# Designs tried in a protein design run: designed miniproteins, single chains, continued (5). Part 17

Each design is a single chain, and the fold is of that chain. pLDDT is the mean over its residues in the fold that is shown.

## One batch from the design tools (miniprotein)

Design m16558
Fold by ESMFold2-Fast:
Structure m16558 (fold): chain A 69 residues (1-69)
Amino acid sequence: DPPLSDEQKMTVVKGANKVIEASEKGNIEEAEKYIEETGKKLRELGASDQTVQNVTQSLKQLGQETLEK
């Protein structure tokens, strides 16, 4: 996979923080929205389909793990 640009990395970090916050509140719908917005922004920044899918899957897992704790 090509390495993430600085802008793409910042997008992932911001997305992860929002997913954690929503999941801590038990708001699954809001967490899913932030995952989708993060993926869309990554595509706009030129990330590959594989990179977007990998990040989206990681954020979904992060949200589930946060919600279960």
Scores: mean pLDDT 80

Design m16559
Fold by ESMFold2-Fast:
Structure m16559 (fold): chain A 87 residues (1-87)
Amino acid sequence: MIEDRLSPETLERLRRRAEELEEKREELSEEEIKELAKKIRVEALRAAGVEQETIDEILELEEKLENGEITDEEEARKRLKELHEKI
């Protein structure tokens, strides 16, 4: 798990940011919540030593799945799992 590769300080900071995002959910738009959550995820992956190209592919697949732009959702989810197993 990526948490096992993060320093305790970094992991606590990222968890706190995620908790603050949840608490502010009623004050933020869906798009603002999505953008902030994405930034937290990118920071966690980068801190865990994941390569930028792998992060970019994960984010692109997640965005396409969420937007319904993928015709084969099962294949895209399988690819995401393979990318997460690579990290």
Scores: mean pLDDT 73

Design m16560
Fold by ESMFold2-Fast:
Structure m16560 (fold): chain A 56 residues (1-56)
Amino acid sequence: SAAERAAAFRRAGEEHYRNASEERKKLLQEIADKLRAMGDRIQEGLAAGRPPAPVK
């Protein structure tokens, strides 16, 4: 029936959503960490009037 197919489609969507959300959270965390590190170094350089030290 249409209701059964709608339920199956919704369930598949929820499973995909779960998997995608975990992968997305990991990627966003990595991006946030890198951006924060860069921002901190740039801000320090600007405050000190010197270019930031090279990233190792």
Scores: mean pLDDT 71

Design m16561
Fold by ESMFold2-Fast:
Structure m16561 (fold): chain A 87 residues (1-87)
Amino acid sequence: LSAETRTALLDELFALANEINRALNVTDPSSPVNKAIQELVDAVMAAMAAGEDPLPVFRAKSAEIVAKFPELKPLLDRAEARLAAIL
């Protein structure tokens, strides 16, 4: 991935985390939602560091999060579309 693409992906991941925290009014970083989002971010970052396509990893982790927190589906779907557009 180019440096520009990597920066754009990181900006989108941080935007997603902020949107979720705002939508759910969550301030505790140890909450199950924040832990799940941190795991998603960490997995995507690991894929990028390995030179792998981060989109399949994002999709897999998003599916796990949606199964537990269905209310997050619209936010995760929008983030996926933005990530796909950047890649």
Scores: mean pLDDT 79

Design m16562
Fold by ESMFold2-Fast:
Structure m16562 (fold): chain A 64 residues (1-64)
Amino acid sequence: SPLDDAIQNVEQSMRDAKLSEEEVEDVVRMVVRYYQERDPDGTDEVRKRLEEVKKELIERRKKE
């Protein structure tokens, strides 16, 4: 679906951009808010997926 494609692109962009912990948090908040307004039923899945990517990126950066 277009929403799934958009979420995959966001996940990939977050991984590639080497964002700070604060920047990752801001991106997650903005994307979740975007989907909450457009697809409230899908927002829980979006939030879970982005929170998992956030945790992965933060842990990866702490090990660098």
Scores: mean pLDDT 72

Design m16563
Fold by ESMFold2-Fast:
Structure m16563 (fold): chain A 70 residues (1-70)
Amino acid sequence: ELTPEETAAEIGRVLNEIGDKIDEAYEKAKPAMEAARAALKAAGASAQEIADAQEAIFRAALDEILGPRQ
């Protein structure tokens, strides 16, 4: 059985690992997000439409790295 200190340390380790994977997903998605922003802006899309498209791209990258249950 884990002690409270061991449990806290394990939670911290897991959170750091999740943070690293989120950073990896963001770096992977960043070129596609910027390309989508540029294309949509050129097409006259609203700021909200651009934000929605970038969010969808980032979520897809997160799903690929973390799995579909995040």
Scores: mean pLDDT 77

Design m16564
Fold by ESMFold2-Fast:
Structure m16564 (fold): chain A 82 residues (1-82)
Amino acid sequence: PVPRLAGEVVDELIEPLPGVTTDPPARTVPAIRISWSTEPGSNDRTLELFREMLERQGLPQDEVDRLLAGLRQGFDTQSRRV
């Protein structure tokens, strides 16, 4: 029995929210799922990685901030719930 922790919610929210990993790779790469249910503070680093990825895509800062705000709200919602 596993508790329905924020980890599962975060995992689902992260995948649809950022829209990242939209590029279908030709090769099979190891798909490692990162669990951010351990410490909410650690999510800041993950958000920075997404920011860099989005900036590399050529998105303006405003668009990047909007996408990151969505991710941060997801993390904040689970933290407020707990």
Scores: mean pLDDT 53

Design m16565
Fold by ESMFold2-Fast:
Structure m16565 (fold): chain A 89 residues (1-89)
Amino acid sequence: APPVEVKDEKITLKVELLAETADLFVGRATAGDWRGVVVSEEPRDEITAKKVTTVGDRKTVFSEDGSVAVLTKDPAEADRLLARALASL
């Protein structure tokens, strides 16, 4: 599925927390037909167990296989956030 469709639309994610640090959150998520893992630098209040969030106001960067989505206000940080998330799992 093309990540472009998710990026350009206000889509609602349901998130379940898998791991967190002081500045990084990782959770299982679904958005429409997509299912995978979400990584975010947002505070706990934005990505918590069973929380619903909207991704249209942020850049969503997908891994090459589409299984991981990085939610970031700065797309240049996406690779760094993904590397940190993998280290915390």
Scores: mean pLDDT 61

Design m16566
Fold by ESMFold2-Fast:
Structure m16566 (fold): chain A 72 residues (1-72)
Amino acid sequence: SMMAKAEAPKLDESDSAEERGEKAAEHARRVVLETKNKDAAAKILAYVAKTLTDDEYNKAVAAALEAIKEVE
């Protein structure tokens, strides 16, 4: 879906792994809060897995799960 690209966080190679994880978590939280759709957060994380390293992805998942727990 073309909209999936708009839901992905803007990641840059100059960003630290912590900043990338934080951006991914913030984006996932925002989508869940606005759409009330928890599955959308999982799709965002799946999409960013294509651009993140394994370490960056693990940090993004951890941060996103913490943000999602605030909504639940």
Scores: mean pLDDT 62

Design m16567
Fold by ESMFold2-Fast:
Structure m16567 (fold): chain A 96 residues (1-96)
Amino acid sequence: GAELLVEAARLAEEAGDWETVAGLTLALAQVGLAERHEARGRLALAAEAYEEAARIAARTAERLAESDDPRLQRAAELAREAARELRARAAELAAA
Protein backbone atom coordinates (compact mmCIF):
# COMPACT_ATOMS: atom_id res chain seq x y z
CA GLY A 1 0.00 0.00 0.00
CA ALA A 2 2.53 2.63 1.14
CA GLU A 3 5.04 1.96 -1.68
CA LEU A 4 2.29 2.53 -4.29
CA LEU A 5 1.36 5.86 -2.65
CA VAL A 6 5.04 6.95 -2.60
CA GLU A 7 5.42 6.17 -6.34
CA ALA A 8 2.12 7.94 -7.14
CA ALA A 9 3.31 11.03 -5.20
CA ARG A 10 6.65 10.98 -7.09
CA LEU A 11 4.81 10.95 -10.46
CA ALA A 12 2.51 13.79 -9.31
CA GLU A 13 5.58 15.82 -8.21
CA GLU A 14 7.20 15.28 -11.66
CA ALA A 15 3.93 16.49 -13.25
CA GLY A 16 3.88 19.59 -10.98
CA ASP A 17 0.53 18.58 -9.43
CA TRP A 18 1.15 19.72 -5.85
CA GLU A 19 -2.54 19.22 -4.86
CA THR A 20 -2.15 15.49 -5.65
CA VAL A 21 1.21 15.38 -3.80
CA ALA A 22 -0.51 16.94 -0.74
CA GLY A 23 -3.42 14.45 -0.89
CA LEU A 24 -1.12 11.43 -1.21
CA THR A 25 1.08 12.76 1.64
CA LEU A 26 -2.05 12.87 3.87
CA ALA A 27 -2.86 9.26 2.86
CA LEU A 28 0.73 8.22 3.75
CA ALA A 29 0.41 9.98 7.14
CA GLN A 30 -2.77 7.91 7.80
CA VAL A 31 -0.88 4.70 6.84
CA GLY A 32 1.86 5.65 9.34
CA LEU A 33 -0.76 6.27 12.04
CA ALA A 34 -2.42 2.90 11.23
CA GLU A 35 0.93 1.05 11.47
CA ARG A 36 1.64 2.65 14.88
CA HIS A 37 -1.83 1.64 16.17
CA GLU A 38 -1.35 -1.91 14.80
CA ALA A 39 2.10 -2.20 16.49
CA ARG A 40 0.43 -1.27 19.82
CA GLY A 41 -2.41 -3.81 19.39
CA ARG A 42 -5.01 -1.07 18.71
CA LEU A 43 -6.52 -3.00 15.80
CA ALA A 44 -9.83 -1.08 15.61
CA LEU A 45 -7.99 2.28 15.47
CA ALA A 46 -5.53 0.83 12.93
CA ALA A 47 -8.48 -0.31 10.75
CA GLU A 48 -10.04 3.19 10.92
CA ALA A 49 -6.73 4.83 9.88
CA TYR A 50 -6.21 2.37 6.98
CA GLU A 51 -9.81 3.02 5.80
CA GLU A 52 -9.19 6.82 5.97
CA ALA A 53 -5.95 6.37 3.94
CA ALA A 54 -7.89 4.28 1.37
CA ARG A 55 -10.65 6.94 1.16
CA ILE A 56 -8.10 9.75 0.54
CA ALA A 57 -6.24 7.66 -2.09
CA ALA A 58 -9.50 6.73 -3.89
CA ARG A 59 -10.66 10.39 -3.96
CA THR A 60 -7.26 11.44 -5.34
CA ALA A 61 -7.52 8.78 -8.10
CA GLU A 62 -11.05 10.02 -9.01
CA ARG A 63 -9.81 13.64 -9.34
CA LEU A 64 -7.03 12.42 -11.69
CA ALA A 65 -9.54 10.57 -13.96
CA GLU A 66 -9.87 13.75 -16.13
CA SER A 67 -6.08 14.25 -16.57
CA ASP A 68 -4.46 13.94 -20.01
CA ASP A 69 -0.96 13.74 -18.43
CA PRO A 70 0.24 10.10 -18.63
CA ARG A 71 2.17 10.52 -15.32
CA LEU A 72 -1.05 11.57 -13.53
CA GLN A 73 -2.96 8.72 -15.24
CA ARG A 74 -0.33 6.28 -13.85
CA ALA A 75 -0.51 8.01 -10.42
CA ALA A 76 -4.32 7.49 -10.47
CA GLU A 77 -3.86 3.75 -11.24
CA LEU A 78 -1.34 3.35 -8.39
CA ALA A 79 -3.52 5.33 -5.93
CA ARG A 80 -6.57 3.20 -6.85
CA GLU A 81 -4.55 -0.02 -6.32
CA ALA A 82 -3.24 1.33 -2.98
CA ALA A 83 -6.82 2.17 -1.90
CA ARG A 84 -7.91 -1.45 -2.61
CA GLU A 85 -4.97 -2.91 -0.62
CA LEU A 86 -5.48 -0.51 2.33
CA ARG A 87 -9.25 -1.19 2.45
CA ALA A 88 -8.59 -4.97 2.43
CA ARG A 89 -6.14 -4.53 5.35
CA ALA A 90 -8.68 -2.39 7.25
CA ALA A 91 -11.34 -5.12 6.80
CA GLU A 92 -8.90 -7.83 8.00
CA LEU A 93 -8.04 -5.86 11.17
CA ALA A 94 -11.70 -4.93 11.85
CA ALA A 95 -12.60 -8.67 11.73
CA ALA A 96 -9.87 -9.58 14.24
Scores: mean pLDDT 88

Design m16568
Fold by ESMFold2-Fast:
Structure m16568 (fold): chain A 72 residues (1-72)
Amino acid sequence: DVEEALERLRAAIEEALASDDPKLRTLARLTQAVLEGASEEEIRELMEEAEVSEEAIERALADHRAVKEAKA
């Protein structure tokens, strides 16, 4: 269920943003951008700046497409 997946992501974002760990805050910013409907290109750029692997970027973009399809 996409709604349950989004709820899990929101909970993780809140926890990560409250963290004193800069890496967790960076991941939270990326996830928040996805949830706010950032473009595929914007997400790719943010992940590349964070030095995320190409495999992880492709996975995240696939998940982003699934969320956009579900919201349509």
Scores: mean pLDDT 69

Design m16569
Fold by ESMFold2-Fast:
Structure m16569 (fold): chain A 71 residues (1-71)
Amino acid sequence: GKEGGAEGAYQGAKLAPGTDKSAEAFRNGALQGGDTPEQAGLGAGVAFSIYGEDTARMGSTGAAEGALKAA
């Protein structure tokens, strides 16, 4: 669930232009979003307003993918 989404968000964000700090923000957003891939993706997407579109896209995709793999 949310742990898988959080790890997915972290790994996805690391592939985008950015830093480990950006990836941590996406991980924390996914953890707060919830246990489903949809909720984890929404939580990760909250970081969009801070870190920008490319990093947010990668983080949200990673969160959804990670949560699906954990299910």
Scores: mean pLDDT 60

Design m16570
Fold by ESMFold2-Fast:
Structure m16570 (fold): chain A 61 residues (1-61)
Amino acid sequence: TLTVPDVAPPGASMETARRMLDAAVREGALTQEQRDRILATSDSARAMVDALRDAILANLA
């Protein structure tokens, strides 16, 4: 385990995004196809988390 407070763990961001996607799919805010596409599009989960969070919150409200 790496204990670097000034370093953002990329793996954690991806796990968080996946969890959010699962909840969004369950609520019907996002489709499984959209989730898969987002995950396959890029490795930078951070940029996706920001965009996805906005989309999910706008729908889930």
Scores: mean pLDDT 63

Design m16571
Fold by ESMFold2-Fast:
Structure m16571 (fold): chain A 80 residues (1-80)
Amino acid sequence: AEELERRRAALLEELARQEREMLEWIASVDREEHAWEIQERVYDLQLAALDRLIELGDSSAEEARRRLEEQRERLRAERE
């Protein structure tokens, strides 16, 4: 396997683990009271993973990052 494929697989495994930890935390707290914090943490995690893929030369991650940023901006517009 290529170095990029190995690092991508490792990042996806790390992301999945962090997502599980976040879901466990969400289940333990008041979701309504912490909705904004949960949303921002999810975006931060996903953007960090995409930034690492871009550094490794995965051009498909650039489009994914752009779409994710657009989605975050739309949700932030709902903040008032």
Scores: mean pLDDT 73

Design m16572
Fold by ESMFold2-Fast:
Structure m16572 (fold): chain A 57 residues (1-57)
Amino acid sequence: SMSEKIKKLKEEAEKKKKTLEGSKKLADFGFTVPSTKEAKKAKEELEKLEKEIKELE
């Protein structure tokens, strides 16, 4: 159903957001962070997910 698809997209968006926030916190403690290209890709993927959710809403 549409509701299930929207729910899955929202869960993926939340997960990507959490991952990006977690990486930022780890960087503050001196741990490894993804490359600039990888960070950009993750942001672009999150943006696409948010756009798709808005379209399906």
Scores: mean pLDDT 70

Design m16573
Fold by ESMFold2-Fast:
Structure m16573 (fold): chain A 60 residues (1-60)
Amino acid sequence: GKTYAVATKDVKSSSKAVLSFKKGDVLEVLKEYPDGMLVARDKNGNVGLVGKDLVELFKK
């Protein structure tokens, strides 16, 4: 199944590489890195880096 990440807090970023989101937003995890970084997609189709410490992971 797909892996999802639920934001634990609001994140605002001016960087194109880092995903911005609000607490409770559900993100689709596209890739997990061993260093604790994720590549995720939000509900609007934006893709970016997310710190694993900022989200809770769920497998569907």
Scores: mean pLDDT 82

Design m16574
Fold by ESMFold2-Fast:
Structure m16574 (fold): chain A 97 residues (1-97)
Amino acid sequence: LSEKLLHEAEAAVHLLSLAVAKVNLKKGAKASLEDVERLIRAAEKGLEAARAAGNEELERAILEAAIETLELAAEVADPEASEKAREAAERLRRLLE
């Protein structure tokens, strides 16, 4: 198994984690500060893996999924967690430009 395939697999796992969180939030789950921090870490690790793989399409997919999921988490989180989620989403949105 090539290193590139391993990095793509790692990135895909984090992308799936973000997608699962988004589904749970849409079904009425609340977001704690720990949940928001976990989503931020998933985005960061996913981006690192996608970049290591040189897969720009996967990097973009992770950025888009992370932004959507963090924005959704911000709507159902306590003020501190909500602010952290919005700040993270805004930071990630700048990376798309």
Scores: mean pLDDT 88

Design m16575
Fold by ESMFold2-Fast:
Structure m16575 (fold): chain A 90 residues (1-90)
Amino acid sequence: EEARKAAEEEVDLDNKAAEMYPERGEPFSEEERKRLIEEYARLAQGLVDLGLSVRTAVGLAKAILENKNLEEIKRFLEWAGIDPEKVFEL
């Protein structure tokens, strides 16, 4: 539940950023927003179960699902003391 709420907040912040800073991209469609919230919430819950805070888990779930630099994500997880293999098995 909390992971879903945090995922909704993150997607809403992204849409607000796109509206305020068009150079960052376009806002998501309603269907895309709902799909992203569900995907972020599912992955974020697994990350919370591995010991991450809800806020950090949602941010990482977003980065992973947006196909951001996976090497940077893995390095961050290792720095935080989390096994990247466990994250990518979620």
Scores: mean pLDDT 68

Design m16576
Fold by ESMFold2-Fast:
Structure m16576 (fold): chain A 98 residues (1-98)
Amino acid sequence: MDLRRAADTLEGAARLAEELLKQGNLNGAAEVLYTGADAARHALISAGDYDLAARAGEIADEARSIVTSDLSDEEKREQIERLIRELRELAREARRRA
């Protein structure tokens, strides 16, 4: 149950971040990735999957750092696109383990 909830949270965050990215809202996309990954981390801890929880935490920390970084908009976009892919991969893994 918690693994499916984590997967749904991760996929929802990835989808919303992708929409914000298409709108040119880089900071909004990064913030959504942070909040979604952090929420999923807590759900994964509750499920006892500490390996996936650690990966969710790493994604959350990277997403948060983008907002305050000196990166160009192009570099931020590339990092956000990478984190969206990683979040979707984590969602697939969580569903597979559910």
Scores: mean pLDDT 87

Design m16577
Fold by ESMFold2-Fast:
Structure m16577 (fold): chain A 70 residues (1-70)
Amino acid sequence: GKEYFDKGNEALLKGNYEEAARYYSKSVELEGEDNYKSLQNLAAALGQLGNRKEAEEYVKKSQEAIRKES
């Protein structure tokens, strides 16, 4: 889980948005859709790639995950 999230962050900082999206996607797959941080960062990477519709979907999922934590 955390390993993929950290690799995603490294890729994002380098501007490698495709690689970042792949790593964040793996983090979500392993930790589930309750991991709002991975969902938020996946949405950001997808947004940078121009995948706006998918980015919006993951923003919604991250907001739902945050709501569950409250």
Scores: mean pLDDT 80

Design m16578
Fold by ESMFold2-Fast:
Structure m16578 (fold): chain A 81 residues (1-81)
Amino acid sequence: SAELFERIERLLKALYVYEQEGRLDEARARLAELRELIEGETDPELLQRVRDSLENLAAQSTNPEIRAELEAIVAELDARI
């Protein structure tokens, strides 16, 4: 749904900001919330949009642990789409 995509976009923005500020516990909490939202979704068009947003964020990530988790979610979505 549009509401789910908007919530995911807000989580991605918060994750980016927390990572840039070095607030890694907050970044990890947003990443966990993102994973839960994605696990419940079955709409392939929405999953494709989320996948593209995650790939873009992974490319901008400077923390190797957070980048690896984002890349893992992208790979999981690629397998589902």
Scores: mean pLDDT 83

Design m16579
Fold by ESMFold2-Fast:
Structure m16579 (fold): chain A 65 residues (1-65)
Amino acid sequence: HMEVELGEALAPFTPAQAVRIAKAAADGRELSDEEIERLAKESGTTPEQVRRAYELLKKEVEDLD
């Protein structure tokens, strides 16, 4: 389910970029629009891809308590 979707959402990102998104999600920190735009630029993706990856990671971490 979500685990498969999470893998695909993270595929465009480098491990370092994925860790940055995962850390924000795990800490409950919201990504600013500027951070989303920068991550999208750095990864060659869209801001929508970054937001999707963040929301999937946040849901996964929060569902684990």
Scores: mean pLDDT 74

Design m16580
Fold by ESMFold2-Fast:
Structure m16580 (fold): chain A 88 residues (1-88)
Amino acid sequence: SVQELLEERREKVEEIAREVAERVVNKDLPELNEEEKELIEFLQTRLGLSEEEALLVVLATRLGKPLGLDFADHLLAAEMALERIKEL
């Protein structure tokens, strides 16, 4: 059903948010490739995100893209990761 698919998608987003938050807190950050640096510039200039917020979106994209998640899911995962980091 659509509800079951939405729940599965939500669980993947929540798991990515947790992993992104853990990597940032542990300072386990990978080097960004050129495409990811361009994505940061886009997020900052077009969506008004900070450099830190844009980095969370890039990390969520790296983890979410192989799982079939789209850009909106990556943005949501990054927002959830930021809230987790702020609560620590």
Scores: mean pLDDT 84

Design m16581
Fold by ESMFold2-Fast:
Structure m16581 (fold): chain A 82 residues (1-82)
Amino acid sequence: SLPPMTALTRVGELIAKSEFGKVPGIDKALADTINRQAPALLEEIARLLETLDPAREREVAVALLQTVPGIDRAKAEAIVDY
């Protein structure tokens, strides 16, 4: 079996693969907004993964996603928990 992926690593994979359209509640316009911000989000995720305590990854992933216009806490949690 594969080792469990951390929340921030899973979010990074969704961004890198442009798979946000598969997440329930994320429409095309919001997915396009995330894709426009993808390079900056991926750089931030890479920096966080170097230093961040794994116990904090879910809350940090949720907070990072909320920096994207149109993503509230409920949408951020849906992405992280997908």
Scores: mean pLDDT 77

Design m16582
Fold by ESMFold2-Fast:
Structure m16582 (fold): chain A 60 residues (1-60)
Amino acid sequence: MVEELAKELDGKSFTEAAEVINKNKDVEVVDAKVEGNELILTLADKKDPSKTAEVTVKLE
């Protein structure tokens, strides 16, 4: 779940990523780091928090 979701979100705008994450009840944002014009999010599976994936989204 979380790895597939991260693949879907990679390269999307922050607004698009936020909508997808808000709709998905199975993953949570556990970390966020700003790198220039990009936001690097660390997503975790709510049922298995050891399963994480990073995704890079574009800031506004």
Scores: mean pLDDT 77

Design m16583
Fold by ESMFold2-Fast:
Structure m16583 (fold): chain A 84 residues (1-84)
Amino acid sequence: DVEELVLKFAKKVKKQLEEAKNDLELEIIEGLVLLVYGVLLVADPNLPEKVKEILEAIIEAIRGMLAGGKREEALKKIEEAIEK
C-alpha cells in the first residue's frame, strides 16, 4: 500500500527534521522528499490525495524552515498531515 509506505517515510523525515542542525541538512532532506514525490507521480499519476497532501506538507514545512520559520511550526504542519 503506497499510503502506508508514504506514512512511514513521512514519520522518518519528521524525525530527521527534528535532528537537523543546519540549512544544508534541510536542503538534502528536501531534495530526497522531492525525488520520492517525483518517482511516485511517474509510477502512479492517480496518487491518493492523502499521499500528495503529506508530501506537499513536508516540502512546504522544509521550505518554511529554510526561509527562517520556526522548526516547531514546521513539525506541527507535518504531524497534522500525518494524523489526518
Scores: mean pLDDT 86

Design m16584
Fold by ESMFold2-Fast:
Structure m16584 (fold): chain A 96 residues (1-96)
Amino acid sequence: KKIEELKKALEEAIDALGRAANATTDLEDQINLSMALIAVSVILLSADKFDEKSVEEALKILEKAKELAETIRDEKLREEVLKALEKAIKALEELK
């Protein structure tokens, strides 16, 4: 159940990041959103093999993705992406 909830939260974060990347006309926001999308995608691909150490490493990666999302200039896109990332971080914490 917890791994399935994590995968769903990561998929929602990927979807939110992809929609924001497609909606933005700002090149810097496009780059930052794309970098965050890659980071979250790597975590999703690794989710079935997570041990406690992998969870800690994934949390650090999601925190960096959140930092990139905080730089987005469009307030609405930023809020949607941050909400999805925070949900993914919470789901990952629940694996501990």
Scores: mean pLDDT 83

Design m16585
Fold by ESMFold2-Fast:
Structure m16585 (fold): chain A 87 residues (1-87)
Amino acid sequence: MKVLVFVYASEPEALPQAQRAAERIEERFKGKVEVIVGPADPALAGETLNRAIEEAKEKGWKFIVVPATPDADAAIDRGIEEAEKAL
């Protein structure tokens, strides 16, 4: 089963961590996940999240959301666990 993973920065300073988390998730589950990194702007994150949810539903894929914090290791580990649960 394919999964769409939405990674968002909880704050603008966490955007590099969100990008690294997305890269590691995509690399670990190559061919089984699609990863989208949301904008660092909280006002836009909600709109992009809703659009990603609709796209996942249209394609019949599972959808998971991974928040990235300045502590990247915790965010990456949670993203991997959620992706494994969804697959």
Scores: mean pLDDT 72

Design m16586
Fold by ESMFold2-Fast:
Structure m16586 (fold): chain A 97 residues (1-97)
Amino acid sequence: MKAEEALEEKLEELGLGEEVRERARRIFEQILEDNPDMSEEQRVMAARLSAEIADSLVRMELGIARVELRQAEKKGDKEKVEEYKERIRELEERRYG
């Protein structure tokens, strides 16, 4: 299997939106640039990990925003509640398309 094929297969499996897929491709390109002496097997592994890293990053961003929303609600900060609701919506749109 080519590394590029492994990347696209993993991105499809994870059901990621195009912005997150582009992030995964950039992560993969950076790993290849930093590690030019990789075997084909290592490149396939790096491709799959790049997709998983991109997914994990957007999930982490969503998790943080949800925690911040709960804290703002607890404090009665209506402006911050609206801000974090909008951020969550934007992150969900980026992740799922």
Scores: mean pLDDT 84

Design m16587
Fold by ESMFold2-Fast:
Structure m16587 (fold): chain A 75 residues (1-75)
Amino acid sequence: MEEYIKKLLEENTEANRELAIAEYFFKKLKELMKEEEERRKKNPDKKLTKKEIMEEFVELIGEAQEEAEKLREEL
């Protein structure tokens, strides 16, 4: 677990738990977005339109939300 998120959870308040979940969501979203961009760089023949890129971004948001929900259930 990220050091910042761990610190928030250690303070054991409802506000800190919600903040930790939000931070985890944004961290996962950034990681997924970076992985997808690197994947596209490795496949230059798979050029996506702006619309297709946005649709993939929405899918990554969903994946990050699922990871955040798992953390919420653990808390």
Scores: mean pLDDT 72

Design m16588
Fold by ESMFold2-Fast:
Structure m16588 (fold): chain A 55 residues (1-55)
Amino acid sequence: SAVLEAAARGLSRLDPERAEAAGVGGAAGHQSLVPELEKLSAEEAGRATRLALEA
């Protein structure tokens, strides 16, 4: 989904270690990203998404 893609890009820029742990960058990475986004606070997830949308 566009939201997961935007969040993946934002997360990789905001916190590359967490993005790598979530498998971001691969075709399968978006499915593993959902649990990582749920582990983030709502504020952190929002910041990651906004960062991706601004880029």
Scores: mean pLDDT 58

Design m16589
Fold by ESMFold2-Fast:
Structure m16589 (fold): chain A 61 residues (1-61)
Amino acid sequence: TPVATPEQLDAAMELIIKGVEEGKSEEEIIEEAVKATGLPEALVRKLYKSVVEAFELFKKS
């Protein structure tokens, strides 16, 4: 599908968050999210950056 559904975005976000928490590599997380959701790699990479920025703020707490 050329347009991401909210369900695909939620699934990708959950996989990215879990992967970051588990200490997986950036490329492993992106590959798993792309494979599971079918979203474009570029979109998944943007979501990954947003998650990492949020986690950096929480890690400082």
Scores: mean pLDDT 78

Design m16590
Fold by ESMFold2-Fast:
Structure m16590 (fold): chain A 59 residues (1-59)
Amino acid sequence: SAAAQRALERAILQATLPLTRKYQEKLEAVKDDFDKSVAILEEGRKELEEKLEELKAAL
């Protein structure tokens, strides 16, 4: 019946939402760690560019 189908869909949604939130929070933690790694790489790239400009000026 339509009522039984709606009850099943609601039960699946209620069970799925907490799991989705849990994994979303874990993904956000991984993203934050990745963003920190990118920042370190960008800092290194900037230092390398500054050294290259110093070398060019010395030539």
Scores: mean pLDDT 82

Design m16591
Fold by ESMFold2-Fast:
Structure m16591 (fold): chain A 58 residues (1-58)
Amino acid sequence: SSIMEQIKEMLRYLGDAVGLELAARKAGDEKRLREIQQETTKTVSQMKQQLDNLEKQS
């Protein structure tokens, strides 16, 4: 389904975000680190919402 494809894309982003977060930490870029953490939190929340929608539709 389209929801499942969205979840897969969000998972790929989260994998990339791990590397970005590590790079920001090594650079001491607190602002960038916070931005990445906020986007990661939003992505996780969106994934949970999409999964909940799938369960309700099932």
Scores: mean pLDDT 81

Design m16592
Fold by ESMFold2-Fast:
Structure m16592 (fold): chain A 111 residues (1-111)
Amino acid sequence: MTKIEKLKEEIKKDPKNVKAYFELAWIYFLLQEWKEAADYFDKIVKENPDSPLTYIAYLLAAQAYAFSGDKEKAREWLAKAEQIRKDNPEVEKKGLEKYRELAKELFGLER
């Protein structure tokens, strides 16, 4: 069983597992599977709208759409991220802190 298959099973058992969605989206992003990456970032937004990682998911989905050539969706997702930041300025700091924590877990990075 691949890492991708394991993460998909984790999501099936717990649809609110934002970490598993983020890991899957990040793997697809690194594989340059931009549409798949964007789809998983979109699921984070829909299933976990109040997560600190949701702001980061909007930004990364916008980037994935831009790389896929879907400029309209890229602009829409970027605009949503900016609106969330304007409505709650703390979301950027909290999102970045949570993303850094997740990167430590995913890559074994300390500090």
Scores: mean pLDDT 77

Design m16593
Fold by ESMFold2-Fast:
Structure m16593 (fold): chain A 83 residues (1-83)
Amino acid sequence: SKEFEELVKTVEELLEEAEKLLNQENPDLEKAQKLLDEARQIIDKGIQDNIIGDTPEDLKKLEELQKRLKELEEKLKRLQKEK
């Protein structure tokens, strides 16, 4: 669906920007957190609204986005514990 395609594109862009911010020499943790929180909200709302796609490929793509989000959230949390 167009809604699923838009969700995937938006989440991918947010995750890519967050990853770049976390991989900087001086990571922007506050901005990265905001982007990851936004990506989480979009995914969670999409699932609640049943915007999950109709194909096995769409389901796999959603699972890959959820996994990538979790990995970046865990990286952010580790960096936030450093003073």
Scores: mean pLDDT 82

Design m16594
Fold by ESMFold2-Fast:
Parts: sequence; C-alpha cells; structure tokens
Structure m16594 (fold): chain A 65 residues (1-65)
Amino acid sequence: SKRVEEANRKVAAAIARLPLDQRNQAGIALGNGDAKRLAELTGVSEETARLASRSVQDGVPLPVP
C-alpha cells in the first residue's frame, strides 16, 4: 500500500542519516520488529516504524533512500 511504501521510504532515509553504529542498531531493531527501538533511533513515529518492520519481516526490503 502507499502508506507502507511511504513508511519504508521514511525509515530508509532516516537510517541512512544515522552514524554507522546506530545504523547497525536500527537494522537489528527493524529485523526484530522492535518498532519502539527503531522509532527511538530514527525519530520516526512508532506507527511508521511498525509498518516498515512488518514489511521487512514479510520479505520486502527497504528502498534505496
């Protein structure tokens, strides 16, 4: 859906702006479905983080920012 695509773009862009150590932490949170931790690291809303992490767990990779 467009909402999931927008969430994935926002999360991808936010992760790309993080320092390397925090990018690694965000990747782990994303893969584990830890939307709260992902939101804390990236500054996106918890709902946006949840949509993106669910999408990745369903096998859809994040877009290139």
Scores: mean pLDDT 84

